# Designed miniproteins, single chains, continued (4): the designs that were tried, part 17

Each design is a single chain, and the fold is of that chain. pLDDT is the mean over its residues in the fold that is shown.

## One batch from the design tools (miniprotein)

Design m12563
Fold by ESMFold2-Fast:
Structure m12563 (fold): chain A 85 residues (1-85)
Amino acid sequence: MREEAREMARRAVETLRGLGELAISLKDKKQAEEAFEKLRRDLEGAAEYLKKIDEEVGEEFLEEGSRILEEYRAAAEAKHAAAAA
């Protein structure tokens, strides 16, 4: 059970990384911001689901996913700032 929850969390993180890369690739700043807002909501929902299976795994997923999302959001902001110059 816990190992299955950890595998689900790992796959969810891989999906988050892929979607984050796509969000960074968006040329429209507003669309990128909307994409990151949706990813944050999806992350929170996935974390709540995982917590029902294993609270520790769900909390670890929320922390890791939040860190990843913040890194990608910062990269997108830097890219848009560079494009504006």
Scores: mean pLDDT 81

Design m12564
Fold by ESMFold2-Fast:
Parts: C-alpha cells; sequence; structure tokens
Structure m12564 (fold): chain A 87 residues (1-87)
C-alpha cells in the first residue's frame, strides 16, 4: 500500500506539474497533502485505479507534446476500452 501511494503521488505530481505548468516539488507537496488527508479512507483498489488513470493521462500528455496524433488516438482508445470493461 505505502509503495502504491508513493507511485500515485509521483505520477499525479508529474501530471499536475506538466498540465498546470507548476513546479514539480510544489505539485508533489500539494498531492501528498491531499492524499494524506484521505489516506485512511483509500482502499488499495482505489489507489491502483488512480495510478492507472494518472499513467494513461501522462502517456496522453507525452504523445500530445510530441505531436504524435496516432499515439494520442491509440492511448484514448486503450483508456476507453479499459473504462468500458470496468463499467
Amino acid sequence: MEEKIKELIEKSAKLASEELGMDYEEAKEEVENAIKENEDLLTEEQVENAVIVAEFSLKLLEAEKKGDKEEVEKIKKEFAELSEKYR
């Protein structure tokens, strides 16, 4: 659990830093504080799902930065298929 929370913090902070243009360390502190406030309410499955969402968001952002429209569409399709499967 602790290792998964750390991964969630790192990926969410990177995503916030890149999307909002804020400093990575500042984004990391904000994410850590938000998670700590709700840590006792988070299940392992919720943390795992949040990591998957953050990971897809990071891949999408990276592909968009590169101007790789084919990769962007591929990532969107994979995310949509995953979301449909768990709906």
Scores: mean pLDDT 76

Design m12565
Fold by ESMFold2-Fast:
Structure m12565 (fold): chain A 59 residues (1-59)
Amino acid sequence: SLAERLAEELGISVRTAEGLLRAVRSGDPVVIRVAAAEVGRVSGLSPEEVVEIVRRLLE
């Protein structure tokens, strides 16, 4: 699944990846920023890099 691939690429749990995908798909800039910042802290990435990875996988 897309969530499993995202979890593997970012080094996070599938549940966290599902939450991040939901946040990005919502289109809400505040929700996206919060989710991306939380994931980025764990992955050692900027929030912008996290969002780019999600959008690349959605292509």
Scores: mean pLDDT 84

Design m12566
Fold by ESMFold2-Fast:
Structure m12566 (fold): chain A 81 residues (1-81)
Amino acid sequence: MPSLEEQMEALFAEMERLVAEAEANAGDLEKLQEIEKRLDAIFDELLGLALRMPPEQRARALARMEALAKRSNEVLAKARA
């Protein structure tokens, strides 16, 4: 069974892939909406994993999630423009 950290790294990698896919599909509003929905689902999974971690690791995971959420929102906004 993969560790919580391994599962979280896989989900972060998937989010980075979806952010790149959003940039590649700039102007495709339907595709961008699907990507945003998938990013939201992954964020919910990451939150579930983070809440199972010790406080120090959880704080670092949450900070990384916030940074990636901000970046993905900025990319989606730019791709929709």
Scores: mean pLDDT 85

Design m12567
Fold by ESMFold2-Fast:
Structure m12567 (fold): chain A 65 residues (1-65)
Amino acid sequence: AEEYARAAERAAEQAEKAAKEGDASASGTHMHEAVLAARMGGGDPRAVEAARRAEEYAKQAGAGL
């Protein structure tokens, strides 16, 4: 549903913000939220793409350690 796509996109934005602030733990938590939203949305392409972006930000935050 549209609501899950928006939730995943918002979680991805939070993951990016946390990564830029150097908070790998928070970035990982928001990445997990984006992935869950994509699953609940039944594979909505917008939610899946947002979850993918959140994973990239979480990896970048971890790579900064």
Scores: mean pLDDT 78

Design m12568
Fold by ESMFold2-Fast:
Structure m12568 (fold): chain A 100 residues (1-100)
Amino acid sequence: SAAAREAERRAAARAFLERSRPKLPELKEQLEKEFDPETAELLLKVAEIQLLLAELQVRGALSDEELEKIAKEAEEALKAKDIAKLEEIAKRLREILEKA
């Protein structure tokens, strides 16, 4: 059923948050050591967006279709090396989360 798939996706998102959120400072340090500052910033912003998308999925604040659309926007911004667009996406997601 759709409800069972939604529950499974929410459980997966929760597990991802529990594993990944505590590791964000370590990820930042590793990215800053392994990549140039611009690339490290891009990859860190993508990681922050992934955490925000997972939080919104856990809260049921956005549909799976809306979450996928935003994830694709972030992927395209990363390919374009568009840090301003990644910041815009992150800000938009934080605003949705505050209203949820």
Scores: mean pLDDT 83

Design m12569
Fold by ESMFold2-Fast:
Structure m12569 (fold): chain A 116 residues (1-116)
Amino acid sequence: SKEKAVVEYIVKEFEEVHPELVDLVREILEDLLEKRGLSPFELMVSYYIFRLSIIESNNSVEEQKKKIEETYEEIKKLKSKEELVELLREKLKEMGYSESEIEDIIKALEEEAEKL
């Protein structure tokens, strides 16, 4: 499926930078896909939120895994695509991004999901 192709793309991107996180990220994305039926775009948004969570903790693999698990628990509580996109917007605002920069990021994620 297109969704499975997006999961494989995300896993490969993590493997290039954080090979130690690959198994955890795969498990989480497959769980979100199976239990919540996330679209390709929603999978890309989730991926970006996971990446943001580990950028803030440039420390240990164990701390990065904990941040990913905490982020997964936040995502599991969300009920719609709109709530997931809003979580990304809130995280980016907290990091100091402007509304214009946030909309550019969201558009880039939508375009990347469509290419796969």
Scores: mean pLDDT 83

Design m12570
Fold by ESMFold2-Fast:
Structure m12570 (fold): chain A 82 residues (1-82)
Amino acid sequence: VEDIPDVAPLADSKKLKPTTLTIKGKEINSTDLETIFAVPLDAEGRALVLAGYGNDLIALEVRYNPEKDEAEILSAEFLGTL
């Protein structure tokens, strides 16, 4: 049995815990991110979320909490500009 958490809901920005991120020296709110795609990283609820902010592509490492139906952003990495 594949005991991998369903992370498809993490492609919805409403599931991300509101927080302030610093990307390329700019402060942005997580709610302003356009979430594109999510993939599970482990069985403990960690996932990688690909998100856009303007022309910038950002990788978010998140931990999903099913009790709260919410993902906490653990890290953010700038991948490139489109």
Scores: mean pLDDT 70

Design m12571
Fold by ESMFold2-Fast:
Structure m12571 (fold): chain A 82 residues (1-82)
Amino acid sequence: DVEDIYDAIVNNEDIREYMYKKLDEFIEKAVKEGKITPEQGKELREKVYPLIDGILEAMRKGDYETAKKLAEEVKKIIDEFL
């Protein structure tokens, strides 16, 4: 949420690792449930990782508008892919 995102400005490496882990867990579950193939899971990760990096960079700069836009793009990709 917004409060956790605020903390990202001082702990970018920990928040990045946490977000990557959450995405990886989500992809692993989707593959196990047969919703996507392992190859599609790799493609989803490759598309979303740069957006996560962009969110964290925007948060570090205090650019909430860009961070929100990128977060919405992540949600759209995940919702449409699965």
Scores: mean pLDDT 75

Design m12572
Fold by ESMFold2-Fast:
Structure m12572 (fold): chain A 85 residues (1-85)
Amino acid sequence: DPEEELKKLIEKLNELERKGESGVEVLELALKIAELLSDTEEGIILYNAIITRLENKPELTPEEQEILEKAKKKLKELNTLPPVK
C-alpha cells in the first residue's frame, strides 16, 4: 500500500532528523518520499530541498551525486509534463 509506505518513510525521516542525522540515509528517505508524492506541491518542494542541499556542498560522495541526479531528473520530468486537464 503506497500510502502506508509513505507514512512509514515520513516517520523514519522525522526520527532521523530529530536525532540530528543528515547523511545519505536522510537524503535517500527524502527522495523516496518525494517519489511517492511526485506530482504534489509537497513532492516538488522536497525534490527542490534535496537538490539545494546537495548543490550547496563543495564536494559530493558518489552516493550523494546519484541522489542529486535522480532528484534533478524527476523534477525536470514533473516540470515538463503539461497539465492533463
Scores: mean pLDDT 74

Design m12573
Fold by ESMFold2-Fast:
Structure m12573 (fold): chain A 72 residues (1-72)
Amino acid sequence: MILSEEEVKAEIDKKIEELIELFKKLKDEESVKSVEEARQTLYDNTGLTEEDLKELFEILDIIKENALELLK
């Protein structure tokens, strides 16, 4: 799947905001900070391939699923 730069940033922002909200509910300030730092690092990288984006989205989805499991 090919994403425009704007679509990539929007999708990353959406997934990161979901993770920040979940970690705030878990009161995990260290994870919130790590996620914000990761967002900034990703924005500096203009060479992301389709494979890199797919792996990134898979990782973000796994982190989200694990965080939701902890909220049970």
Scores: mean pLDDT 70

Design m12574
Fold by ESMFold2-Fast:
Structure m12574 (fold): chain A 94 residues (1-94)
Amino acid sequence: MDARIQQRYDTVVNGIDNSVQRYLDDVGASLTSSIQSARNNTLNRIGDLFDWWRDHYDPDSFYANLRDVGQDFFDTMNSIVNTVLTNGTAALTP
């Protein structure tokens, strides 16, 4: 390989590696923060439901509300993951 071609190749590879690493760091930090926020909000809602259940024993309403909290959590998680993947695809595509 011509030394000039090799140097240009190394520059491009290092540029890609640095961009990929920065992207992974940014995506990882944002994803972790969003997931932790969703987890904390969900745990607070579950705590509120258990506080309500202690005062008003209604297992049908409790389980219905718990299912809704669980569904909202999964919907939020799917939204976070899809947003990260969509933004990632856009960032890596010219």
Scores: mean pLDDT 70

Design m12575
Fold by ESMFold2-Fast:
Structure m12575 (fold): chain A 61 residues (1-61)
Amino acid sequence: DYVPVSEVRKVLEEDAKLTMPSAPQSLIDGSVAYLTVDPKNKLVSKERYDLVVKGVNERIS
C-alpha cells in the first residue's frame, strides 16, 4: 500500500510548524525523500506514512 508524496509532505509541514517552526524547507524535503520508496511515481509506503501520522497525533494530543 502506498500514499502520494503530496499527502506526506502536508503532514510533515504541519508537524514542523508545531515542533520546529524555524526548520528550513531542505529539512522537510530531506524527510520526504527519506520516506519515498518510488521516486518516479512519487509514492511513500503506507506503513511509513501511518507511523508519521501516529507520531504527529501523539504530539498534538
Scores: mean pLDDT 70

Design m12576
Fold by ESMFold2-Fast:
Structure m12576 (fold): chain A 79 residues (1-79)
Amino acid sequence: MTVTVTIRSKDEETRRKMLKGLEELGRETGDLVSIEAKGLEITVTFRARNISQAVGLSIRVASLAFEAGASVEKVEYEE
């Protein structure tokens, strides 16, 4: 399955901080499928073996957003 998180950054510095954090998370987990940035919006997709891993990844992304000063707009789970 996949988990897709849509994040909105307040400004360019917040966006840069988020992109760096997501890249690090991708390296750490090996589960990163894609990161797309459009203006101040970032969409990140991870692969997960089950719903528990998908939820765990979404929580980690939300934690990064909180620390960076960004907001989580949407979380989508897809089999």
Scores: mean pLDDT 86

Design m12577
Fold by ESMFold2-Fast:
Structure m12577 (fold): chain A 66 residues (1-66)
Amino acid sequence: MSLEQRAAELARRLGEVPGVASAEARVVDGRLVVDLTYEPGASDEGQERAARLAVDAFRALGQAPA
């Protein structure tokens, strides 16, 4: 997969997590960038789930979270 395809798939999966208000993943200067907004009252469990999805994507690309 291209980096752009991986970013699009991550955004889709993050948007499926309960309590995520918006999720955007894009490529900037060859790096994956994730912008994530939670809904008011989002649970700690939902936030942890979204964070794990993002971390796994960065790990798969060999990149550190921005």
Scores: mean pLDDT 76

Design m12578
Fold by ESMFold2-Fast:
Structure m12578 (fold): chain A 73 residues (1-73)
Amino acid sequence: DEEERRKRLLLEEVRRALKAAGLPQEEIDEILGLLEKDEELFNEVGRIVTRGLEERLPDAEIGRRIKRLVEEY
């Protein structure tokens, strides 16, 4: 499905961004698990990734923004 493919691609992009930001693997896995269970959080993170890519931000910067959002959630 196109929807499932988009979800997988977004999760891969999130994983790369969080890794680039220096997060440990256990924290990355925890965040990805939260995104799979929480549609609102998934959509908020998706907006951060989309904007970051449009603005040509470094992966590490996108990852830091994702971490901040999850910590505030």
Scores: mean pLDDT 84

Design m12579
Fold by ESMFold2-Fast:
Formats: structure tokens, sequence, C-alpha cells
Structure m12579 (fold): chain A 61 residues (1-61)
């Protein structure tokens, strides 16, 4: 089983961390993480917040 952790940091120093588990493959975990990262970036942009960094980590459990 795989876990994906998505961390999005905005230019004002705010940090959002999302953790998803239960993926049978690394590829599925990574795909889910990429989708979540994009969603968070889109929401932040709509609020006038600019993204400074995005980190996606896939971990075997």
Amino acid sequence: TYQVTVTVTTEDGSVSTTVLTGFPSKDQALAAGQKVAQQIQDQNSALGLKTSSVDITVTPL
C-alpha cells in the first residue's frame, strides 16, 4: 500500500498539507497527489494567493 503527501506553500508562508492513503500502486498514489496539488493551487489562485512551492511525496506503507 502507498501513501501520498501533498504540501503546497504560498508566497505569504501559508502551508497546506494533504495526506491520502490506501493506494495499491505508486503510480495511482502519485496521480492522486498531482490532482490534489492542482486543485489546491487553483483554489489558492482564486483567492489571490500565489504558490511558492509544491511537494508531492509517495511513501510505501
Scores: mean pLDDT 84

Design m12580
Fold by ESMFold2-Fast:
Structure m12580 (fold): chain A 68 residues (1-68)
Amino acid sequence: MSPEEQVRALVDSLRALLLQEKREHNLSREEVLAYAERARDTLIAEYPEFAELIEAQYEALVAEVEAE
């Protein structure tokens, strides 16, 4: 896989994990968003060339969480 595909797969895995944790453990919106923000910052630090892609995926994740 390309590095871009690997980053996208990691973000998708994070999204699935966060949604699962929200459902199974009744995590608050604030807790989910705080975790997602830290994960976003970590991914940008590891893959700065894909920062814009990572930020766009984070915004999509926030929209999904806000949609309930």
Scores: mean pLDDT 73

Design m12581
Fold by ESMFold2-Fast:
Structure m12581 (fold): chain A 94 residues (1-94)
Amino acid sequence: APTPEQAAAREELQTELVRAANEALERLEAGAAIDEVARELEARIRALVDRLADRLPADTVAHLRENAAAIARGMAGALALQAGREVPAEMAPA
């Protein structure tokens, strides 16, 4: 089981990612390019992981750093579909 400190860091990460997703959705609804939103989400994921690295399990930090671009593209694709946008196959939920 995670420690209370690790649980708190995971909750903070989840809260910040939900905030990032809401901001990304607003930008996509305003007609922002899906690729630009994906790059912004990747940068935000990397910044959040760097801020929380000492409080998160090492495996979680490594996974998020290694997969930040793929996670961001997946999020941007899913949010673009929610915004009623057409999505390239590479960004569509698998």
Scores: mean pLDDT 82

Design m12582
Fold by ESMFold2-Fast:
Structure m12582 (fold): chain A 78 residues (1-78)
Amino acid sequence: MEEEFEKIIEKYREELLEEAYKLLKDKEVAEKVVEEAWEFVRKYLKESGKLLPEEVIIKLARGLAYALATLELKKKEE
């Protein structure tokens, strides 16, 4: 499970980073958001013991990255 999960992270990391960067316009913040999204997904999978299809895992990671990016955009209003 973990080995397959790390392969999914590697496969989609650059794509998610590009998507986050387009929204945030800040590479460091985009990298942080993508990392936090994958960390959350990793913890969820470990705690639930649930085996999810690759498509579901990536949708969850994208949704979390988008939500985290939205929160970071609100912080920039300061």
Scores: mean pLDDT 78

Design m12583
Fold by ESMFold2-Fast:
Structure m12583 (fold): chain A 105 residues (1-105)
Amino acid sequence: SAALEAALEAILTAKTREEALEALLRLIRALLRDPTEENLRRAIEALREALKKTTNPEIKAILERTLESLERVLEVGPDSREGIVFLIAELLNLIGELLDLELKK
C-alpha cells in the first residue's frame, strides 16, 4: 500500500513531536484499512529502526508506546475475527493515549 509506505517513511524521517504524531496517525489509518500480519511486522520493524536513530525523548516516548501496542496486536494475531476486533480496539486506545501525551505539558 502506497499509504502504508508513505507512513513508514514519515516515521523514519520525523524530526519533531508533531511530525512523529502525524506519521503515527497515518500509520494507524493504513493498518486499520489493511490489517495484515505482514503490514504489522513492517510497521514494527520501522518503529524499531526509528527508535535506534532518535535522540529526541518526546519522539522516543511516542514511538515506544506505539511499538508496545503493535507488538500486543501481533501476539494476538490479526488472522481471526477476535484478532481483528482486538486490533481495532488497541489502535483506537492508542489514538487516545497519543492524544493524552500531546495534551500533557
Scores: mean pLDDT 82

Design m12584
Fold by ESMFold2-Fast:
Structure m12584 (fold): chain A 71 residues (1-71)
Amino acid sequence: AAEEEAAAELRALAATVTAQTREELLEAIAAFEGVPVETLREGIKAGVPFEKLAPRLAELHRLALRLEAAR
């Protein structure tokens, strides 16, 4: 259900903040973006920009910067 998806997305987002290792961080980003972690690993090795690897997280970062600038 939509509420289950929203809860899963929030948990995945929280995991990006609490990740302590590179592997935990990659798994958390992959879960938040809804892609396999191997897709992220391959993209990083190929030099794909972060905004293409993690577009949802990149958009949140952009919004956070705008919010900070508006203070």
Scores: mean pLDDT 73

Design m12585
Fold by ESMFold2-Fast:
Structure m12585 (fold): chain A 92 residues (1-92)
Amino acid sequence: SKDDELLTQASQLLATEIQLLVNGKMSLEEAIKRVKERSEELGFPQEVTEELIEALKEVDDLLKAGTLSSDKIGQIATKTMTKISDILEKER
């Protein structure tokens, strides 16, 4: 479905930007800009884009605190994708 395609695209975008951020290849500001631009290109609802940005901020906060782990990244990703799924369900 269109929602399943959006969920796949959102998940891939989130995973890519988290990887670039945690590997020091990109700043939070640049990652947020890229998420906004890509979300517009893909036609994401504003609420979906906002959830992706909040996930990046949470990852960046933990990274700067020195408390980020692969398990915490997985928890943030799962929580974010669940929220996005709920947003899409409410728009049906």
Scores: mean pLDDT 87

Design m12586
Fold by ESMFold2-Fast:
Structure m12586 (fold): chain A 95 residues (1-95)
Amino acid sequence: SELREAASHASASAILSAGALAEGEIVAKKLEKIDKELAEKARKIGEEAAEELRELMRRAIEDPSVAREELEKAAEIANKTLEELEKLLKEAEEK
């Protein structure tokens, strides 16, 4: 079951990584018509979050004993990324 658990945790982290990249791109496309600088910031936020999440996934695969802890960190990064993207959307609305 440990291999199954590690695979499940790695899959969850991969989904969170793909999600962060997708959310950054969606927000960037919405912002491109309003402010190109904010659009680039949105892409960078998504890309940086995706890279951090990929690194956590790699660590979880290399050491299954920390997979649960790394998944919890991945969830925190994903939530922080959404908050940063929401802040950019709010900044655009105020312009």
Scores: mean pLDDT 78

Design m12587
Fold by ESMFold2-Fast:
Structure m12587 (fold): chain A 62 residues (1-62)
Amino acid sequence: ASPVVQAVARAELPRVEALLARLRAGEISGAEAAKQMGLPPVSREEALARLERRRARGLALL
């Protein structure tokens, strides 16, 4: 991937992983996680799925 895309992925991955950990621990709601990711309000299950896909894409770019 391009250096810009890799830099974005490196910056986003810690944030995505922190949100995933907090969502799994029940520290935040699915709607709150969605809000922090710039998504419309979604269920906890949908928020988890979207964060996991974003994490996988970020890792694939590194």
Scores: mean pLDDT 76

Design m12588
Fold by ESMFold2-Fast:
Structure m12588 (fold): chain A 100 residues (1-100)
Amino acid sequence: MSEREKLLQLLVEKLGAMAKEIEPYLTPEQQERLARLIQETVFTVRRLLEEDASAEELVAVVEEGRERIMALLDEAKVPEELKKKTEEVFDEIKEEIRAL
């Protein structure tokens, strides 16, 4: 598996696991919004990897996704411990991108 394929698998796995943990705190509408935000982030990262985008561009897309997801978690009043875990997931993803 290429490093790019590993990054995409990590992104899908980590964001999917995070979404499953926070899903019980979300309304059905908020669950759909979260799924869309994750899908948009994964899709954009995949596209940029295919276009040989820089690590800086990939980090910027992941950071935009983080900001939008964190705003949704604040709206949904998700517990601070889960918001902290979500931040840690995004930090791990950004470090993996920088290691490419």
Scores: mean pLDDT 86

Design m12589
Fold by ESMFold2-Fast:
Structure m12589 (fold): chain A 64 residues (1-64)
Amino acid sequence: SPLLEGLRLLADAGEGVSPAVQRLLVAADLGDPASVAAVLEAMADEARDPAVAARLRALAEAAR
């Protein structure tokens, strides 16, 4: 799952997700690639490490 890979990437980097991103994740249709990509892009926007952000954006593009 691209979302699981993204969450593991953030955890391995010592980063969390904001309440806003958590709300997006709960509301997301995980059967819709666009919804999955939108959550990964929101995670990337909050990522402090630019390398982590770049990998999250690549996962979002692959999920489309």
Scores: mean pLDDT 82

Design m12590
Fold by ESMFold2-Fast:
Structure m12590 (fold): chain A 78 residues (1-78)
Amino acid sequence: SAAEREEARREADQFIALMDAMVEKAKETGKVPESVIKEFEEAVRELVARLERLGLHEEAERVRRYAKEALEELKKIA
């Protein structure tokens, strides 16, 4: 439905903001627990799959690109 698509778009935007906050905190503290990286990778997979199923391909690609950059930075700190 249109409501489900609108909610998923909001979730994607919120998740990108959360990714930015997580990377910034990791840079400040110099610490990234392995469990946090695993949970993050799982959350990204679930969100991308949901966006793709709803036909939100541009949003899915945006989340995927941001997640790739965020994960690379987190792994460098860990």
Scores: mean pLDDT 83

Design m12591
Fold by ESMFold2-Fast:
Structure m12591 (fold): chain A 105 residues (1-105)
Amino acid sequence: MLTDEERARVARTAQEIYEALKNKDYDKVYEIVLKALDEARTPEEVLAIARAFASIIYKYTNNPEIIEVVKKSLAEIEKYAEQGDLDRAKEVMKKTLEEIKKLYE
């Protein structure tokens, strides 16, 4: 379960991602998510960041390849979060960002 401080950080990260995507600043989205992952101390916070990112991506893209990458990554992050594996959860999210960046470039 997330603390109130962790929930506040995730909400702030979601707002920053939304503003960057609204401006089509994909490099800034990448920077924001990487910073949030670095600050995350629990697999549950990584999963919350991933869910916030996915919700925003689903709203702003109709590209089925991007949607499938995000869906698959969420399932993997959820699995590692349930196992308590913080490092693997972070690595899956980072790989997801790299795959999405390639699809936009």
Scores: mean pLDDT 82

Design m12592
Fold by ESMFold2-Fast:
Structure m12592 (fold): chain A 77 residues (1-77)
Amino acid sequence: SMSVAQARVYLDAAVRELKYPTPGRSTQSAVDLIVELVARHPELRPYVVARLEEVLADPEASEEGKAAAREALARIA
């Protein structure tokens, strides 16, 4: 089983991938990972919401990254 601390590390990495996408990689896997981890650790949902809202507010975030962040927010609501 994954600890809350380990889940948070993976969530931070997935959110970072939405903000700064790796060229040639789909953001869908990062969205799916965020949704899965929040489902397994619902106590992290407020933390994840704050991180995803930071992506939406960041002028450096891509349009694709912001769309993926909105999808993740909708799916964990």
Scores: mean pLDDT 84

Design m12593
Fold by ESMFold2-Fast:
Structure m12593 (fold): chain A 62 residues (1-62)
Amino acid sequence: MPSEREMRASSLYMRAVGLAWGKNDIDLLDELIKESIPLMQAEDWDGLEKLSEEYIEKLYEK
């Protein structure tokens, strides 16, 4: 049942994970994963997209 919108949110999430991993920021990566799990369980793609964008912005500022 994944929609194109969910796939887009998932793509942003993967980018955020990749950026955190690339910066070797294990604590931020772990927090991102923990916060994403309940959103994925609830199928809250809008929340997942917003979460991913917030973490990407944090990672770019570091």
Scores: mean pLDDT 78

Design m12594
Fold by ESMFold2-Fast:
Structure m12594 (fold): chain A 83 residues (1-83)
Amino acid sequence: MAAKEKELQEAIEALAEELEKELLESLNLEELKRFLEIVTKKDVSGWSEEEIREKVREISREQAEYLVELMLKNGKEPPKPAP
């Protein structure tokens, strides 16, 4: 498997983990529900904490993929990871 492909997956996973941590640290459960409602355009008030966390992980991964793709399109290479 090509090193570039592995590096891309690592970057996406690292960014997704950072986004997930940022959301979980910055927002409480009610705020996370509101965030997910805005992003999914669905009522999430009835969701369990486990469902909320799972959805945050999914959205963080999707957002990370989108951001990495934008970075690649902008410079044809991702910006330097924070040293």
Scores: mean pLDDT 74

Design m12595
Fold by ESMFold2-Fast:
Structure m12595 (fold): chain A 72 residues (1-72)
Amino acid sequence: SNAEKLAKKLNTTVKVLKVTLRQFGIFLDDKELEELSGKLLKAKNRMEAFKAAWPYAKDATGAIGASMLVFP
């Protein structure tokens, strides 16, 4: 799955990834997690990751957090 691929890239588990995203205000069901993970895997830089996370985040802070997770 895309979530498993993203978790592996970040050297973590899908469960920890989901918890980390929730801390950024990104609350996802399994389908949304797969969709966002796929977009984040395709992101080439922090701005693309931010844009990918934006629709799933409550605000800019959450999208920034997700983008920095993928591109620290």
Scores: mean pLDDT 85

Design m12596
Fold by ESMFold2-Fast:
Structure m12596 (fold): chain A 82 residues (1-82)
Amino acid sequence: QIEKDIAVAFLLIISHLAKEALDRGDYEAAAEAVEFGVKFAESNPLIPKEVVEKLRQALEAVKAGNTEEARKYLDEAIKIAE
């Protein structure tokens, strides 16, 4: 499943970048990273809809400045995608 493995790896990179941005309080960079993840997941039929929903929840949490909720939803998205 090389296509799925690549998709999961990309989501892991996006999650890592978003969490690093959240760690430094850069909500704009975090939102951009999560938004790229949402667009990627939506365009990829190998990614479950539940992953897209969790990434959208993470994006809304980032926009609200809720760092703990954003991290939780990013972790849940990755867990579902793996």
Scores: mean pLDDT 83

Design m12597
Fold by ESMFold2-Fast:
Structure m12597 (fold): chain A 93 residues (1-93)
Amino acid sequence: MDLMRQALEDARANRKRAEDLLEQAKKATPEKAVTLESAANVMLMGSTASLVILERIGQREIDRAEELSRVDPEAGARRAAELRDFLERLLAS
């Protein structure tokens, strides 16, 4: 699911940007440090929002596999296996 991959990448990018901003804050004047820390907090909020989207999309894929299993158990099992493979590769990336 491309949206799940995008959400994880967005979460990782926002977290890395927040870490970079916090490192810059350590070397900045007190006034600039407050601005950098505020920007980092916005990036961390964006990361959390992306993870919530990832969770919601994942739940919808699980629900879809379960619904398919009620009509076609073999197709449902294949969908569940595809989702597991996708999640394993996503978490390993």
Scores: mean pLDDT 81

